# Designs tried in a protein design run: designed miniproteins, single chains. Part 67

Each design is a single chain, and the fold is of that chain. pLDDT is the mean over its residues in the fold that is shown.

## One batch from the design tools (miniprotein)

Design m2326
Fold by ESMFold2-Fast:
Structure m2326 (fold): chain A 84 residues (1-84)
Amino acid sequence: MPSKEDIERLKTALKKEGVEPESDDYEEMLLKLAEVYLEKGDYENARQALGRLLYERELAEPEELQKIVNGELTIEELKEKLER
């Protein structure tokens, strides 16, 4: 379960990118933040946001989270893991 502090950090990150958070849902905010980074061409930060979303949905093992942070997984691979 994400903490209130995790939620506030995501809201701050979204606002820094010029986007007002529409929801307090942690996963929805992570997805929106990833979309904002992708639109800006910030693929490294987009990978980190998508990786965290996969971890929160229990779709990624802790080992995979580390690979995502290291840039070993592509944006396409992360999107495929989010799609059922």
Scores: mean pLDDT 72

Design m2327
Fold by ESMFold2-Fast:
Structure m2327 (fold): chain A 94 residues (1-94)
Amino acid sequence: MKLTKEEVIERLKKLIDTLYEKGFISKEQYEELKSNLDELAEMTVVEFLSKLLNIPREVAEILARNLGLDPELKLSEVGKKAWNTLETFLTKTS
């Protein structure tokens, strides 16, 4: 089931807010990510994970595949189940 761009942006806002509240990202990263929500929605899963976690693209690709996610799909193209997987993983790490 495909999400609308508005639903993806809303999920990104909530995810970024949760990551900041849990101390997983800095204030500077939080403000940068919140300013670029439209650009984040058009990033691939691998580009998003690489940027968010500050890891190399190759590591982000392995991580995405281990989560059962297509690393080359844009966040706006990722289904609801895959979004639930991303949100769960990112909010449980550290």
Scores: mean pLDDT 79

Design m2328
Fold by ESMFold2-Fast:
Structure m2328 (fold): chain A 106 residues (1-106)
Amino acid sequence: SLQEDISRGVALIYESSGIVSLENALKKGTLVKYLQDQIDTVEAALKRLKEEAPDNTEAIKKFEEALELFKKALEEAEKGNDKKAFELGKKAIKLYSEGVELYSLY
């Protein structure tokens, strides 16, 4: 449907922009701050999703999985394991983007 196509397009734009932002944070040495800001953003979005669409269990699950991966990425970044933090951050961005698509279709 048109709504499904639009929701997918928005999610893909978010994923692409998120990965570029993550790459820039890695290059600038601001990865820890970037990941903390992402955790705060996803926690706020998850709270809103649970209030507005509690029956959208698939989107909630994607946001919870994304949050868990961002938290693991932050732990790795704090240890100086930037490569592992970057790979975990990319997976988290993808899951969050998938959750945004599912939420948009609700």
Scores: mean pLDDT 84

Design m2329
Fold by ESMFold2-Fast:
Structure m2329 (fold): chain A 73 residues (1-73)
Amino acid sequence: MEKLTVRLPVDSSLSEEEKEAARAHGQQLAAAIEKETGVEVEVETVVADVSDPEVQAEAEADVERLKEAIERA
């Protein structure tokens, strides 16, 4: 199956420890999706302003693409 990359926006105001926790959570989520659905997912953490409408739109687009991949699996 084609590997799908999903970007997880992490607020730039978070501490380094919180950013690391978010990265670990993203990896766990990717592993859970692959285990449950067979869809290969790579979660990339990007430091951004999560209140930015463009950041929100990109995250929503990635989630929609992931849903389509899961539905086709």
Scores: mean pLDDT 75

Design m2330
Fold by ESMFold2-Fast:
Structure m2330 (fold): chain A 84 residues (1-84)
Amino acid sequence: SEGEKLVEEVKPYADKVYENGGEEAKEELLRLAEELARARLGMSYAEAVQRAAENGEEDAETLEALVEILKEALEFIKKKAEEL
């Protein structure tokens, strides 16, 4: 639910970035997510998402790390939207 709220919060900023040539910002965001997943969990972002989907609340460290990645992504997108 917290992750869903973060995704909903980022959508209007992400839309603004996308409409103003956000392909480069999208690449930077994907790179940021990958770097944070590697740094926090020692795995790819895709692997972390898959693990969270399979284990849910039983893997609190993976969920916590993904929520932190979403928060960083939200801040990144907001900053990019403000630069446009």
Scores: mean pLDDT 72

Design m2331
Fold by ESMFold2-Fast:
Structure m2331 (fold): chain A 72 residues (1-72)
Amino acid sequence: APLSDDEIDAAAQEVQIAVTRAIIPRMTEDQIRSMSDSELQTLKRILELGKQKYPEYASEFDRMIALLDEAL
């Protein structure tokens, strides 16, 4: 909706980042490779946003991004 403010957008992004961060490290290579290219690209974009927002965890996000890149 066009009525989203910065706080609502930030909260939604944080939920997406938290869920993706929790799921990707628990996935097997086979599970990652079973995803479509569009799904992999979407998750990669979420992780890139996570890396930008949480630079303290940049190495964790880079590792997850590398796993997705291996499947592309």
Scores: mean pLDDT 75

Design m2332
Fold by ESMFold2-Fast:
Structure m2332 (fold): chain A 67 residues (1-67)
Amino acid sequence: SKADEAFFKGFEAIYPGHDPRKLSAEELEALGLSPVAIKGLLAEKLGIDPRGKTLEEIRKAEEAALA
């Protein structure tokens, strides 16, 4: 979405050289991102629809993908 693109562009401007899609949920939280923003980033990284899923479900999917 346009909001996601604007977010990634803003993130790149503040944290040059860092890809927010490669950061863990803990690292994103440490940078001050909201739970909603973290959920969206993890869902995009995994290629899943964040609608109808909790942040916990998306985090479990990320952990499974890294195993």
Scores: mean pLDDT 68

Design m2333
Fold by ESMFold2-Fast:
Structure m2333 (fold): chain A 101 residues (1-101)
Amino acid sequence: MKEQKEAFREAILLQALAAEARRQGEAAAAEFQAATEERARKLEPALEEYYKALEEAGVTDEQLLEEVERILRDLAENSEHSEVARRALELLEEKKKAYEA
C-alpha cells in the first residue's frame, strides 16, 4: 500500500511538471514528455494496483480529487517543486468546478 501511494504521488508530480512544460509551449511539453516517458512507465504496475484497490474500496472521483489536492498541497509546501505544485493546485480547483456532475 505505501509503495502504491508513493507511485501515485510521483505520477501526480509528473503530471504537474508536464502541465508546467505545456504552459511554456508545445516544444517544451514534447521535450519533457520524451525525457520522462520511461520514468512514467516504471510507475504503471504500482499505479494499476493502487487504482484497482481504490475501485474495489468504492472510492469516488471526488475522493480521488481530494487526495490529488492533498498531495499537491504537500508538494507545494515541502518539495523543490513548490511553484509547479502551487500552479497545479490552481488548475485542479478549476477542474473540480468543471467536473461537478
Scores: mean pLDDT 75

Design m2334
Fold by ESMFold2-Fast:
Structure m2334 (fold): chain A 86 residues (1-86)
Amino acid sequence: SEEIEKKAKAAEEEAKRAYEELKRAVETGSPEQARQYADRLGAVASQAAALANANSDNKKAQEVAKKIEEMKREGEELVRKAEEEA
């Protein structure tokens, strides 16, 4: 449905913004801020996964949930390394 696709796109945009801010925080030596963005990305990933689980036949919801989960995984690794170097 158009409503589900709009929600999926909104989640993807929010996740992209959080991931970009996370990378910026890591690059500028702010591991505490990077952790906050990783937490936000995790929350968006949970919301996207819930949307995908409720709409198993919606390809856009499934694709977006997978993409956000990948961003979450990569972001968490970046934050972990930054925290270890701090």
Scores: mean pLDDT 87

Design m2335
Fold by ESMFold2-Fast:
Structure m2335 (fold): chain A 68 residues (1-68)
Amino acid sequence: SMSDQQAQSIYSSVQNVIRNVSNMTDQQKQIAINIAQSQYNRLVQDYPDIDPSQIQRIQDGINQLQRS
């Protein structure tokens, strides 16, 4: 479904940031977190009936970035 494609795209983007976080400045990391959070918020707003496990995986990734 389109919601699955959007969730997978956002998840992949977050995972890519996690892989590159050691090469980022604090400012670049904060910008990436803000972008990921905005994408997450739009996904939840646009697809409220999405599988909660897909939302949880994205949120876990964002939380990992925030703690890094």
Scores: mean pLDDT 87

Design m2336
Fold by ESMFold2-Fast:
Structure m2336 (fold): chain A 74 residues (1-74)
Amino acid sequence: SEDVKEFEEYVSKVMKELQEEMKKAPPEKQKEISDEFYTFVGELYQKLLDGKITLAEAKELLDKKKKELIEKIK
């Protein structure tokens, strides 16, 4: 589906932004942040497939999660 491809591209973009912020964090923290991010991505993916959220809502929730994870790095 086009929505799935667009979401995957958006996930890649957000992950690159998180990696830039993580550069100064210790490896254990980088793993923690990455694991939490991908767990959340999986949950959003399932909700998209189930038709429970729109692509726009999934992107918004992912942006919110990015901000939460960046605060956790600080």
Scores: mean pLDDT 85

Design m2337
Fold by ESMFold2-Fast:
Structure m2337 (fold): chain A 72 residues (1-72)
Amino acid sequence: MVYLPSEIRGLVENILKKKTKGKDKVTIYYSELPVVDPLSIGILDSVLKEFESNNNYKYERLEDSYLITKIK
């Protein structure tokens, strides 16, 4: 099934909201995403950058995952 970019964005935002709830450090694996391809990863990078700016978190791109750390 083909996801639209807006659908991927909504799913990623929901994953971020659930995973960061009550956590100072979170790992999100690419396998947790609906699609793992260059376009979906690009959308994820965009969403994470916005999430970083708005929620006082830093993200780091790893080989198989994203590491998200809360800034204090």
Scores: mean pLDDT 69

Design m2338
Fold by ESMFold2-Fast:
Structure m2338 (fold): chain A 76 residues (1-76)
Amino acid sequence: MEVELTPEEADWLGRAVTRMEEAARAGDLEGIRQVREETIRWIESHEDEIGEENKRRLIEFVEWLTEELVREARAR
């Protein structure tokens, strides 16, 4: 699924993904939850720049990634 983002938006989301992955490696389920909530709020606050369809796709991606990382953290 291709989502068109500005370089700044892509960089911010990449950093958020990295933070979630670091929390998952540490087994920090609360950290994963906090980064998920922060990321969704960021996406919602930038809806005018991202657009409604891309917003939904990004939220779906964040939810999917969160489920995968929680599964990984729980397996440790």
Scores: mean pLDDT 77

Design m2339
Fold by ESMFold2-Fast:
Structure m2339 (fold): chain A 84 residues (1-84)
Amino acid sequence: MRKGAIYSVAADLWIVAAEVSLDLGKRDEAIQALRDAFENARKAAEYGDVEGAIRVLERTAQLAEPLDPDFAAEVRKEIERLKA
């Protein structure tokens, strides 16, 4: 799916941005980048790239856990929804 792949790539780029922000100690910028990754992963799944979406969401939850556990829990619920 062409659109799904575009959103998966966009989500991966936001994960990279989050990792860079974390390395710089910019927690607020990191969590915002992870939220943008989450939204793009959801769109990737909507346009048929469910596998790519799950992969991005698993990384998003892992990075979000020490920053915002409530957001990490929300991301994990989305993973379970997509696996059902």
Scores: mean pLDDT 85

Design m2340
Fold by ESMFold2-Fast:
Order: C-alpha cells, then structure tokens, then sequence
Structure m2340 (fold): chain A 66 residues (1-66)
C-alpha cells in the first residue's frame, strides 16, 4: 500500500540519518534530513518514489566528489 511504501522509505532514510550522525558526515545528514521531510510530505506513491530518487541522486553526486 502507499502507507507501507512511505513507511519503508522513511525507515530507510532514518537509517541513513543514524549512519551520518555516527560518521559525523554533516553533508550526508543534511541531505538525509531534507529527504525525510519530502518523503513525509508525499501524498502518492509517485511522490514517494520521486523523493527517494532525488535523495539518491544527491547522495551519488556527493560520493563522486569524495
């Protein structure tokens, strides 16, 4: 269901937030927190997927620059 999809995406991003805090990665923390807000604001499966894709794209760009 949509609610299950959103809840799974939220748990994934909350995991990223915990990892970023543990690694003291301020850039990753900011991206993950912004991504979580977008996922929580989503009102359709498409909006959840769009929020996840944008977050993943931003994370990939950070990884290329390190």
Amino acid sequence: SFEELRAQAERMVEGLIRLAKENKDEEMLKLAEEGLERIRAARSPQEVLDAVRELMDRIMELSKEK
Scores: mean pLDDT 82

Design m2341
Fold by ESMFold2-Fast:
Structure m2341 (fold): chain A 71 residues (1-71)
Amino acid sequence: SNAYKIATENLTKTVEEMVKDKSSSISNIQQGYNGTSQSSAYTKKLDSDQGKLSDEYLEKSKEELKKREES
């Protein structure tokens, strides 16, 4: 049972590493993907950064409005 557990864990790790290492290559070949894994990660980062910028802009706008109302 211990040998089976070790073999299963090693197999799982090997599969996970294979998926990670070859995921980009597979994505480049498969027409079903909206770009490469790298391109997808870059797009998601841009969306996240744009969201943060939007929130910061809204916060500054609210602060300016409050200052005008207090004047």
Scores: mean pLDDT 56

Design m2342
Fold by ESMFold2-Fast:
Structure m2342 (fold): chain A 88 residues (1-88)
Amino acid sequence: SKIEIEGVEVEVEGDKATITITLKNDATDEDLEIIKLNIENVLELLGVKAKVTVEKVSDKKIKVTIEGVDKETAEKIKEALERGKKGN
């Protein structure tokens, strides 16, 4: 399925980042797996090893918890997700 992102909110507290992704359409299990994979790939490219947890909060909201990152890394992940909603 095509992931269309309505909004992204990032909150950082200590070494933990919480990213709330609001989708235009209802989230599927496949969407959760794709989002987790994309975030893990961004962390690998940045040379960061962190624990990523992805959870469906509501029909259109996904919560991503990343432990072991700083604010700069969390902002880079947000930028990567925002780029994913823009077509070529």
Scores: mean pLDDT 77

Design m2343
Fold by ESMFold2-Fast:
Structure m2343 (fold): chain A 91 residues (1-91)
Amino acid sequence: SEAAQEIHARILAKSLVDSLIKALEEGKITPEEAIDRVVAFLEELARRGIPKETLRWLADEIVAAFEKNPLLTPEQVEELRRRLDEVLERY
């Protein structure tokens, strides 16, 4: 069902964010790589037909998670927001 797909997307987003935060804390990835992975994830969900409203909510939640952690600079968080907005405008 559509509701099940949306729940699954939310679970995947949380898992991705948690893994990226841990990888950033451990120095295993760069901020740019973390941003690229989040953008690619949102594009994949859009391609799978996840509704735009759900994608917008997920984008906002992902940005909020990185705003609460000192692992990205404010400028890097704004770049993440901008790139996610570009995905939403394209789909």
Scores: mean pLDDT 87

Design m2344
Fold by ESMFold2-Fast:
Structure m2344 (fold): chain A 78 residues (1-78)
Amino acid sequence: MTAEELIEEGKRIKERALEGLRNSTDPTTRLLYAAAIKGAEDAIKAAEEYLKTGDEEARKGAERAVKGAREALRQAGV
């Protein structure tokens, strides 16, 4: 996945997680949406770092953060 694709995916995950958090009252589900938001923000930051520095480790970090955020969304029922 390119850095631009990672940023776009992170933004998409964050938007979905924010909607889920706003509409959820279950504490466990809310924690999962919060985890997805954090993972998405970490992914965007890491992908932006890669665009500035070319550091491949930052790109790999962004990919791992996207995977974590997607997993949190899936566990939340999205």
Scores: mean pLDDT 85

Design m2345
Fold by ESMFold2-Fast:
Structure m2345 (fold): chain A 78 residues (1-78)
Amino acid sequence: MSVAERAREIAERARELAREAERAGKETGNQDLFNLAKAAEEVARRAEHAAEAESEEDVRQMEGDLRYLEEKFRELLE
């Protein structure tokens, strides 16, 4: 998989996480879920930029940031 393809996959996953977190925030009223949705949107934006730049360093950073947000999302649903 190319750096650009991997970055676009991260962007897609981050946007999906943002949508899920926003829905959960609306259902629970938990502000942390809305904050997580905004953070996930920022990861998606940066990953799209990394795809255009073909930056392996930026892709690795966004991949780590996405994993952190995915773990935090699971914790917030408990």
Scores: mean pLDDT 85

Design m2346
Fold by ESMFold2-Fast:
Structure m2346 (fold): chain A 97 residues (1-97)
Amino acid sequence: GPLAEIVELFDDPEVEDLLTRAAFGDPKAREELMKRFGLTEEQLDELIAFYEKLMSLELKLAVSRALYKTQGNPEFKKDAEKYEEEIKKLREEALKR
């Protein structure tokens, strides 16, 4: 589906910029994403929700890894492993849509 086709482009700096701006409510970024990928408003809202969830998990992973490296607390290592698994599952689910 449309989500699977776009997820591979998340590493494109131009697409990442548009997705970030759209997630923060930029109407011009939303319009450009819809035009560029031929999305309906509903499909764009699903894409933005997916992107926000993915970025939230990646931030939590980065923070957990940093805290484990600096503090050595095994709880942060467990949190990092959990977020790695959740990111993997989220990406796999996107490829089916």
Scores: mean pLDDT 83

Design m2347
Fold by ESMFold2-Fast:
Structure m2347 (fold): chain A 66 residues (1-66)
Amino acid sequence: SAADEAEDAGAAAASGNAEVARREAEKMVQLGGATEEQAERIVEAAENKDVEAAEKEGRLASEQGA
């Protein structure tokens, strides 16, 4: 589901794996659970190693996908 993909994207971003975060974020957008802007914020947080931002963006996207 879009919520599951959003949670996976947030978790990948929080772990600092920007490549995985990008892939999961793209799936999340394709499932209609989030916008491309939300996906970009998750990936940006991962690239900056900002765990708090990554977790926050992932949670917000997951809530929209539910």
Scores: mean pLDDT 71

Design m2348
Fold by ESMFold2-Fast:
Structure m2348 (fold): chain A 63 residues (1-63)
Amino acid sequence: IGELLSFEGGKSNNPLLSFQSGYIANRQYNSERLHLLSNISSSSAKNVDMSSSASHFMTLEKK
């Protein structure tokens, strides 16, 4: 039963999982995501504007 649900959910793109994942990500944006951005920028320096990205994430955590 669990295997069928897992296979179907993954293949069918379970909307509940998608919504839940997005919601949880929003709640942890400030704590987790912002920290990850700092680590990625420091460890793997990308030629991108992190200032814009960080600002956007901060506004999400306030919401």
Scores: mean pLDDT 51

Design m2349
Fold by ESMFold2-Fast:
Structure m2349 (fold): chain A 87 residues (1-87)
Amino acid sequence: MDEELLEEILKRIDELEEEVKNSDLSEEVKQQVLQLLDQFKQAILDRDHQAALQTAVELGRLLYEEGRLDLVEKASEIAIAAAPLLQ
């Protein structure tokens, strides 16, 4: 059910946050990415479609501009997997 999927998505977001913290990104970029991941997590918890879409797009754009296609891929996979939780 939705609760099991929600728990899995939150776990994936936490794993991505850890990867970002351990990355070679600048401290300023890390703070921006972590803020966007926190906002995305909150949007999923609130089932806010607009907030989830806006934060996912901004996160992907920021990571793409930093040349971290690996992180863009992971963020995209999480966003796609989270889609059934959004109304």
Scores: mean pLDDT 83

Design m2350
Fold by ESMFold2-Fast:
Structure m2350 (fold): chain A 80 residues (1-80)
Amino acid sequence: SMLERGVQLLRDFEEFVKAGRFSVEEMVEWLKSLGLDELAEVFREVYEEMLREGTKKSPVELNYESLERAVSRVMRLPRP
């Protein structure tokens, strides 16, 4: 399910972070490598929104929260 996939992505992100990868471009490439092109686009959009909110978050925290919000948006989209 999308929910189970979302939870797994957040867990995989912890390992991705341990590898020292923190840039938006690396996050987008990682998501696309998993075949999640829609999620990669939504992640970029959410990341830009988080930056506009002016939060003083670390790159790790900002990436994690952006991924969590993006997963939530993709899971809540109505079926076309």
Scores: mean pLDDT 70

Design m2351
Fold by ESMFold2-Fast:
Structure m2351 (fold): chain A 78 residues (1-78)
Amino acid sequence: RREDLKKAAETILKGIDEGKFESAVVKVANELQKKYSDEEAARLTAIAYRAAKILKENPNVSLDEAIERAEAEMAAQR
């Protein structure tokens, strides 16, 4: 799960940097849907997107810390 989130966040971050954000998000959603339910895949995709945004805005934050912050934000929205 954590490794899937790391790969997803890195894929989205690369997509943002290359101007291919929409394609990166679709790729992440499709890959997660192979391993998880549609609901869980959507949730993990949202966490990965938030983590990628945190990394883009905070270059001193680690990938693990960005994922933890993204998960906390998603939990707070429940």
Scores: mean pLDDT 78

Design m2352
Fold by ESMFold2-Fast:
Structure m2352 (fold): chain A 73 residues (1-73)
Amino acid sequence: MTRDEMLEELKELYKELDELGKSDNPEVLKQAEQASYYLELAMGKLMRGDLKGAEYYIEKAREYIEKARKLLE
């Protein structure tokens, strides 16, 4: 994955996180908060040119976003 592809993916994940943050479910908000934390770490790694570190934290953020979505069923 290129740096530009990772930036586009981060934008999409932040958009999903914004929607999850509108939930009134505290468990959804808890998972969303964890996803937010990992997206911030991913951005920090990406700004330093650590693409492998950025990818790792993007995958962690996706995991928590998926858990939050599952709770909305």
Scores: mean pLDDT 84

Design m2353
Fold by ESMFold2-Fast:
Structure m2353 (fold): chain A 65 residues (1-65)
Amino acid sequence: YDKELLEREVELSLQIMKESVNILATERRRERGEISQEEADKLIAEHREKLDKLAEESQKLAEES
């Protein structure tokens, strides 16, 4: 098993988790009335775009194994 591929997969998984947590944190801020729905939607869209790119990178690594 390729140690370099495993380490990269773990790194991508942590980055994906971080972006997912940011989306959840933004939803919580909206629920608490700290930000508007419109502001929350914009922030979530930005984090989702980053998450999609990270997911594509993770999928490509899985296809290389």
Scores: mean pLDDT 80

Design m2354
Fold by ESMFold2-Fast:
Structure m2354 (fold): chain A 62 residues (1-62)
Amino acid sequence: SEALVVDLLVHDMGLSRAQAEEIVALVRAGRRDEAVAMLVERTGLSRERAERAVDGIAAMLA
């Protein structure tokens, strides 16, 4: 569920809903590197942790 992924990003990562929705849109579009870069910039996560998070999001949206 896209709504569940957005809620998890907001509550777990501290993102705004707009930021979470943009990351989900990038993941759905297959724009993985852009989703990772946005997550790093918005949360301060390391690239490695952001990559794992984006891969988890992609799995939840599959």
Scores: mean pLDDT 85

Design m2355
Fold by ESMFold2-Fast:
Structure m2355 (fold): chain A 92 residues (1-92)
Amino acid sequence: RREFLLEEAEKEKDPNLKVLNLASILMGYGPVSVSKELQPLLAKRLLSEIDKLDAPEEVKEELKKLLTRIANNEPVEEEEVEKLLEKVKKLP
């Protein structure tokens, strides 16, 4: 469930894994998919939580941009999500 995955992301002490988990939930990657109608609502809610994320400002800004587009029901390319996730994985 979304709430369960969000709780698990919050428990994660590694900021990179927190970012990966949040992005995966929003984009429907992995074991949980959210309906097209619910994605904007979830994105809007998570936008208010991004500032609490323990991650570099650059990554937070990219997440905010991605979440804002999803919240506005704008198309997001899969490559954009993959690029963001790769940035998180390669953080020092």
Scores: mean pLDDT 62

Design m2356
Fold by ESMFold2-Fast:
Structure m2356 (fold): chain A 57 residues (1-57)
Amino acid sequence: SFDFHRVANDFLLRYSRQGGVVDDDLLRRVGDLITRARSVSGLRRGLTRLFQDHQQR
């Protein structure tokens, strides 16, 4: 939905602005979270964990 994509885009933009590398792996994993999301809160929690994990690479 538009709401889920806006949340995901906000996370991607913030991560990129903080010097994070947005690669194909990250984009695929974000897409998977959007597809499985049942709520905005659930999506935000999933994205927070995903970006923390990705930063450790």
Scores: mean pLDDT 81

Design m2357
Fold by ESMFold2-Fast:
Structure m2357 (fold): chain A 89 residues (1-89)
Amino acid sequence: AAAALEELVALLDRARAALAAGDEAAVNAYYQALRGPFLALLEAAPELLEPLRALQKELAAEAERENLSEREAGLRYLERLRALLEAAR
């Protein structure tokens, strides 16, 4: 079941690069592409649900506390999500 994880990591890297470049159309396209692989990963590895929720809550708190822009918050989220998924290999 490594295929879904590898596809997610690759898509996250592309989404992060697009977001850093300010390419909103590419970011939206990659977010849409991430939906299927994410659902497949969570179905195969439901133990990732709690770590993902913890990451989302922590990032939301940081974004509010530090007044991060949507782009800054998105970049931080994608980087941490990639690290979490890579650690699951």
Scores: mean pLDDT 79

Design m2358
Fold by ESMFold2-Fast:
Structure m2358 (fold): chain A 69 residues (1-69)
Amino acid sequence: ELIKEVEEAARKAAERLPVSEAARKVAETLAITAARRYPEYAEEILEGAKEGRPLAAAVDALVAAHEES
């Protein structure tokens, strides 16, 4: 399931961020929430999370979803 892959990739990417546990949780949660809310962008979010950019990938997906609505 694509959402499960996003959850795993976001969690792994967040663990590698040199930030507080609270900030890590925010990055992980935002990526997962964006993928669940806009499943059409889940692959792009997964790709970004695998590259270590879960927060940026989530923001990019939210912007794209807004522009296409």
Scores: mean pLDDT 75

Design m2359
Fold by ESMFold2-Fast:
Structure m2359 (fold): chain A 93 residues (1-93)
Amino acid sequence: ALDELIEETLRYLREHGSATSAAAVMEAFGELRFRAPPEFQPALDRAIDGAEEVYREKLPESKAKTLEQQQKDFERGEKLADEFVARAEELIA
């Protein structure tokens, strides 16, 4: 279940996300990893690494955007990250 959510999230980020949304997801999963039971930490480590890879791949595209557009992408990314973390917390409870 958690591995499936991670794969779904990373697929979404690769196909439809921005560097900003990937950064938000990476940060949120990092925080979740700190609170998660030990058995789930390896899966969350892989999720963080995957989100970081997507972030790096999309970063050059995002640097061409205005600061206002980057800020809006950030706010949208944080909302997306919150939704994914809420689902992940239910799966690790």
Scores: mean pLDDT 78

Design m2360
Fold by ESMFold2-Fast:
Structure m2360 (fold): chain A 88 residues (1-88)
Amino acid sequence: DIEEEIEKAKKELKKRYEKENKPKEYKGLLALIEAQKLVLENNKLTPESRKYLREAERNKTAETEDALNSLLERLMETFKVTREEILE
């Protein structure tokens, strides 16, 4: 379930945040979680969800890259949009 994936991601994010070792990764993960939550809640790409996806791209790290790319591919397929339409 997507909701279970979001909840798991939030718990992992909290543990990383508590270590205070990776502020860029924390920002990227938080933006990714918020974007996915907004898409799930609204069942569409909103300007706010796109803003968070852009923030996740700007704060992309090796640990967030696969999750970001997987989410972007799913959104492109689901809503029939290009990566450029999401990020620009």
Scores: mean pLDDT 76

Design m2361
Fold by ESMFold2-Fast:
Structure m2361 (fold): chain A 80 residues (1-80)
Amino acid sequence: IVDLRLPSPKDVLELGLEALKLAEEGRKVHVLLSEGTAIPGLAHASEGLRVGESATVGNITVHVVDPADDAQIAALKAAL
């Protein structure tokens, strides 16, 4: 799991690239994003998604979360 819900723009780039690298290595990767966060290489996976929605592209599943909702995030992580 790669948690990008509270990243700076630099952290988004670095963690987004790490998620892509792990997926290219055949790993199943779950990425948690705030609504409106754009990651190079993952923008098409998150485009149009709202809080509570998800989309899968290859080995990457993008989940749009409310970064302030720790209970929902904990429940999601327990389900993954």
Scores: mean pLDDT 66

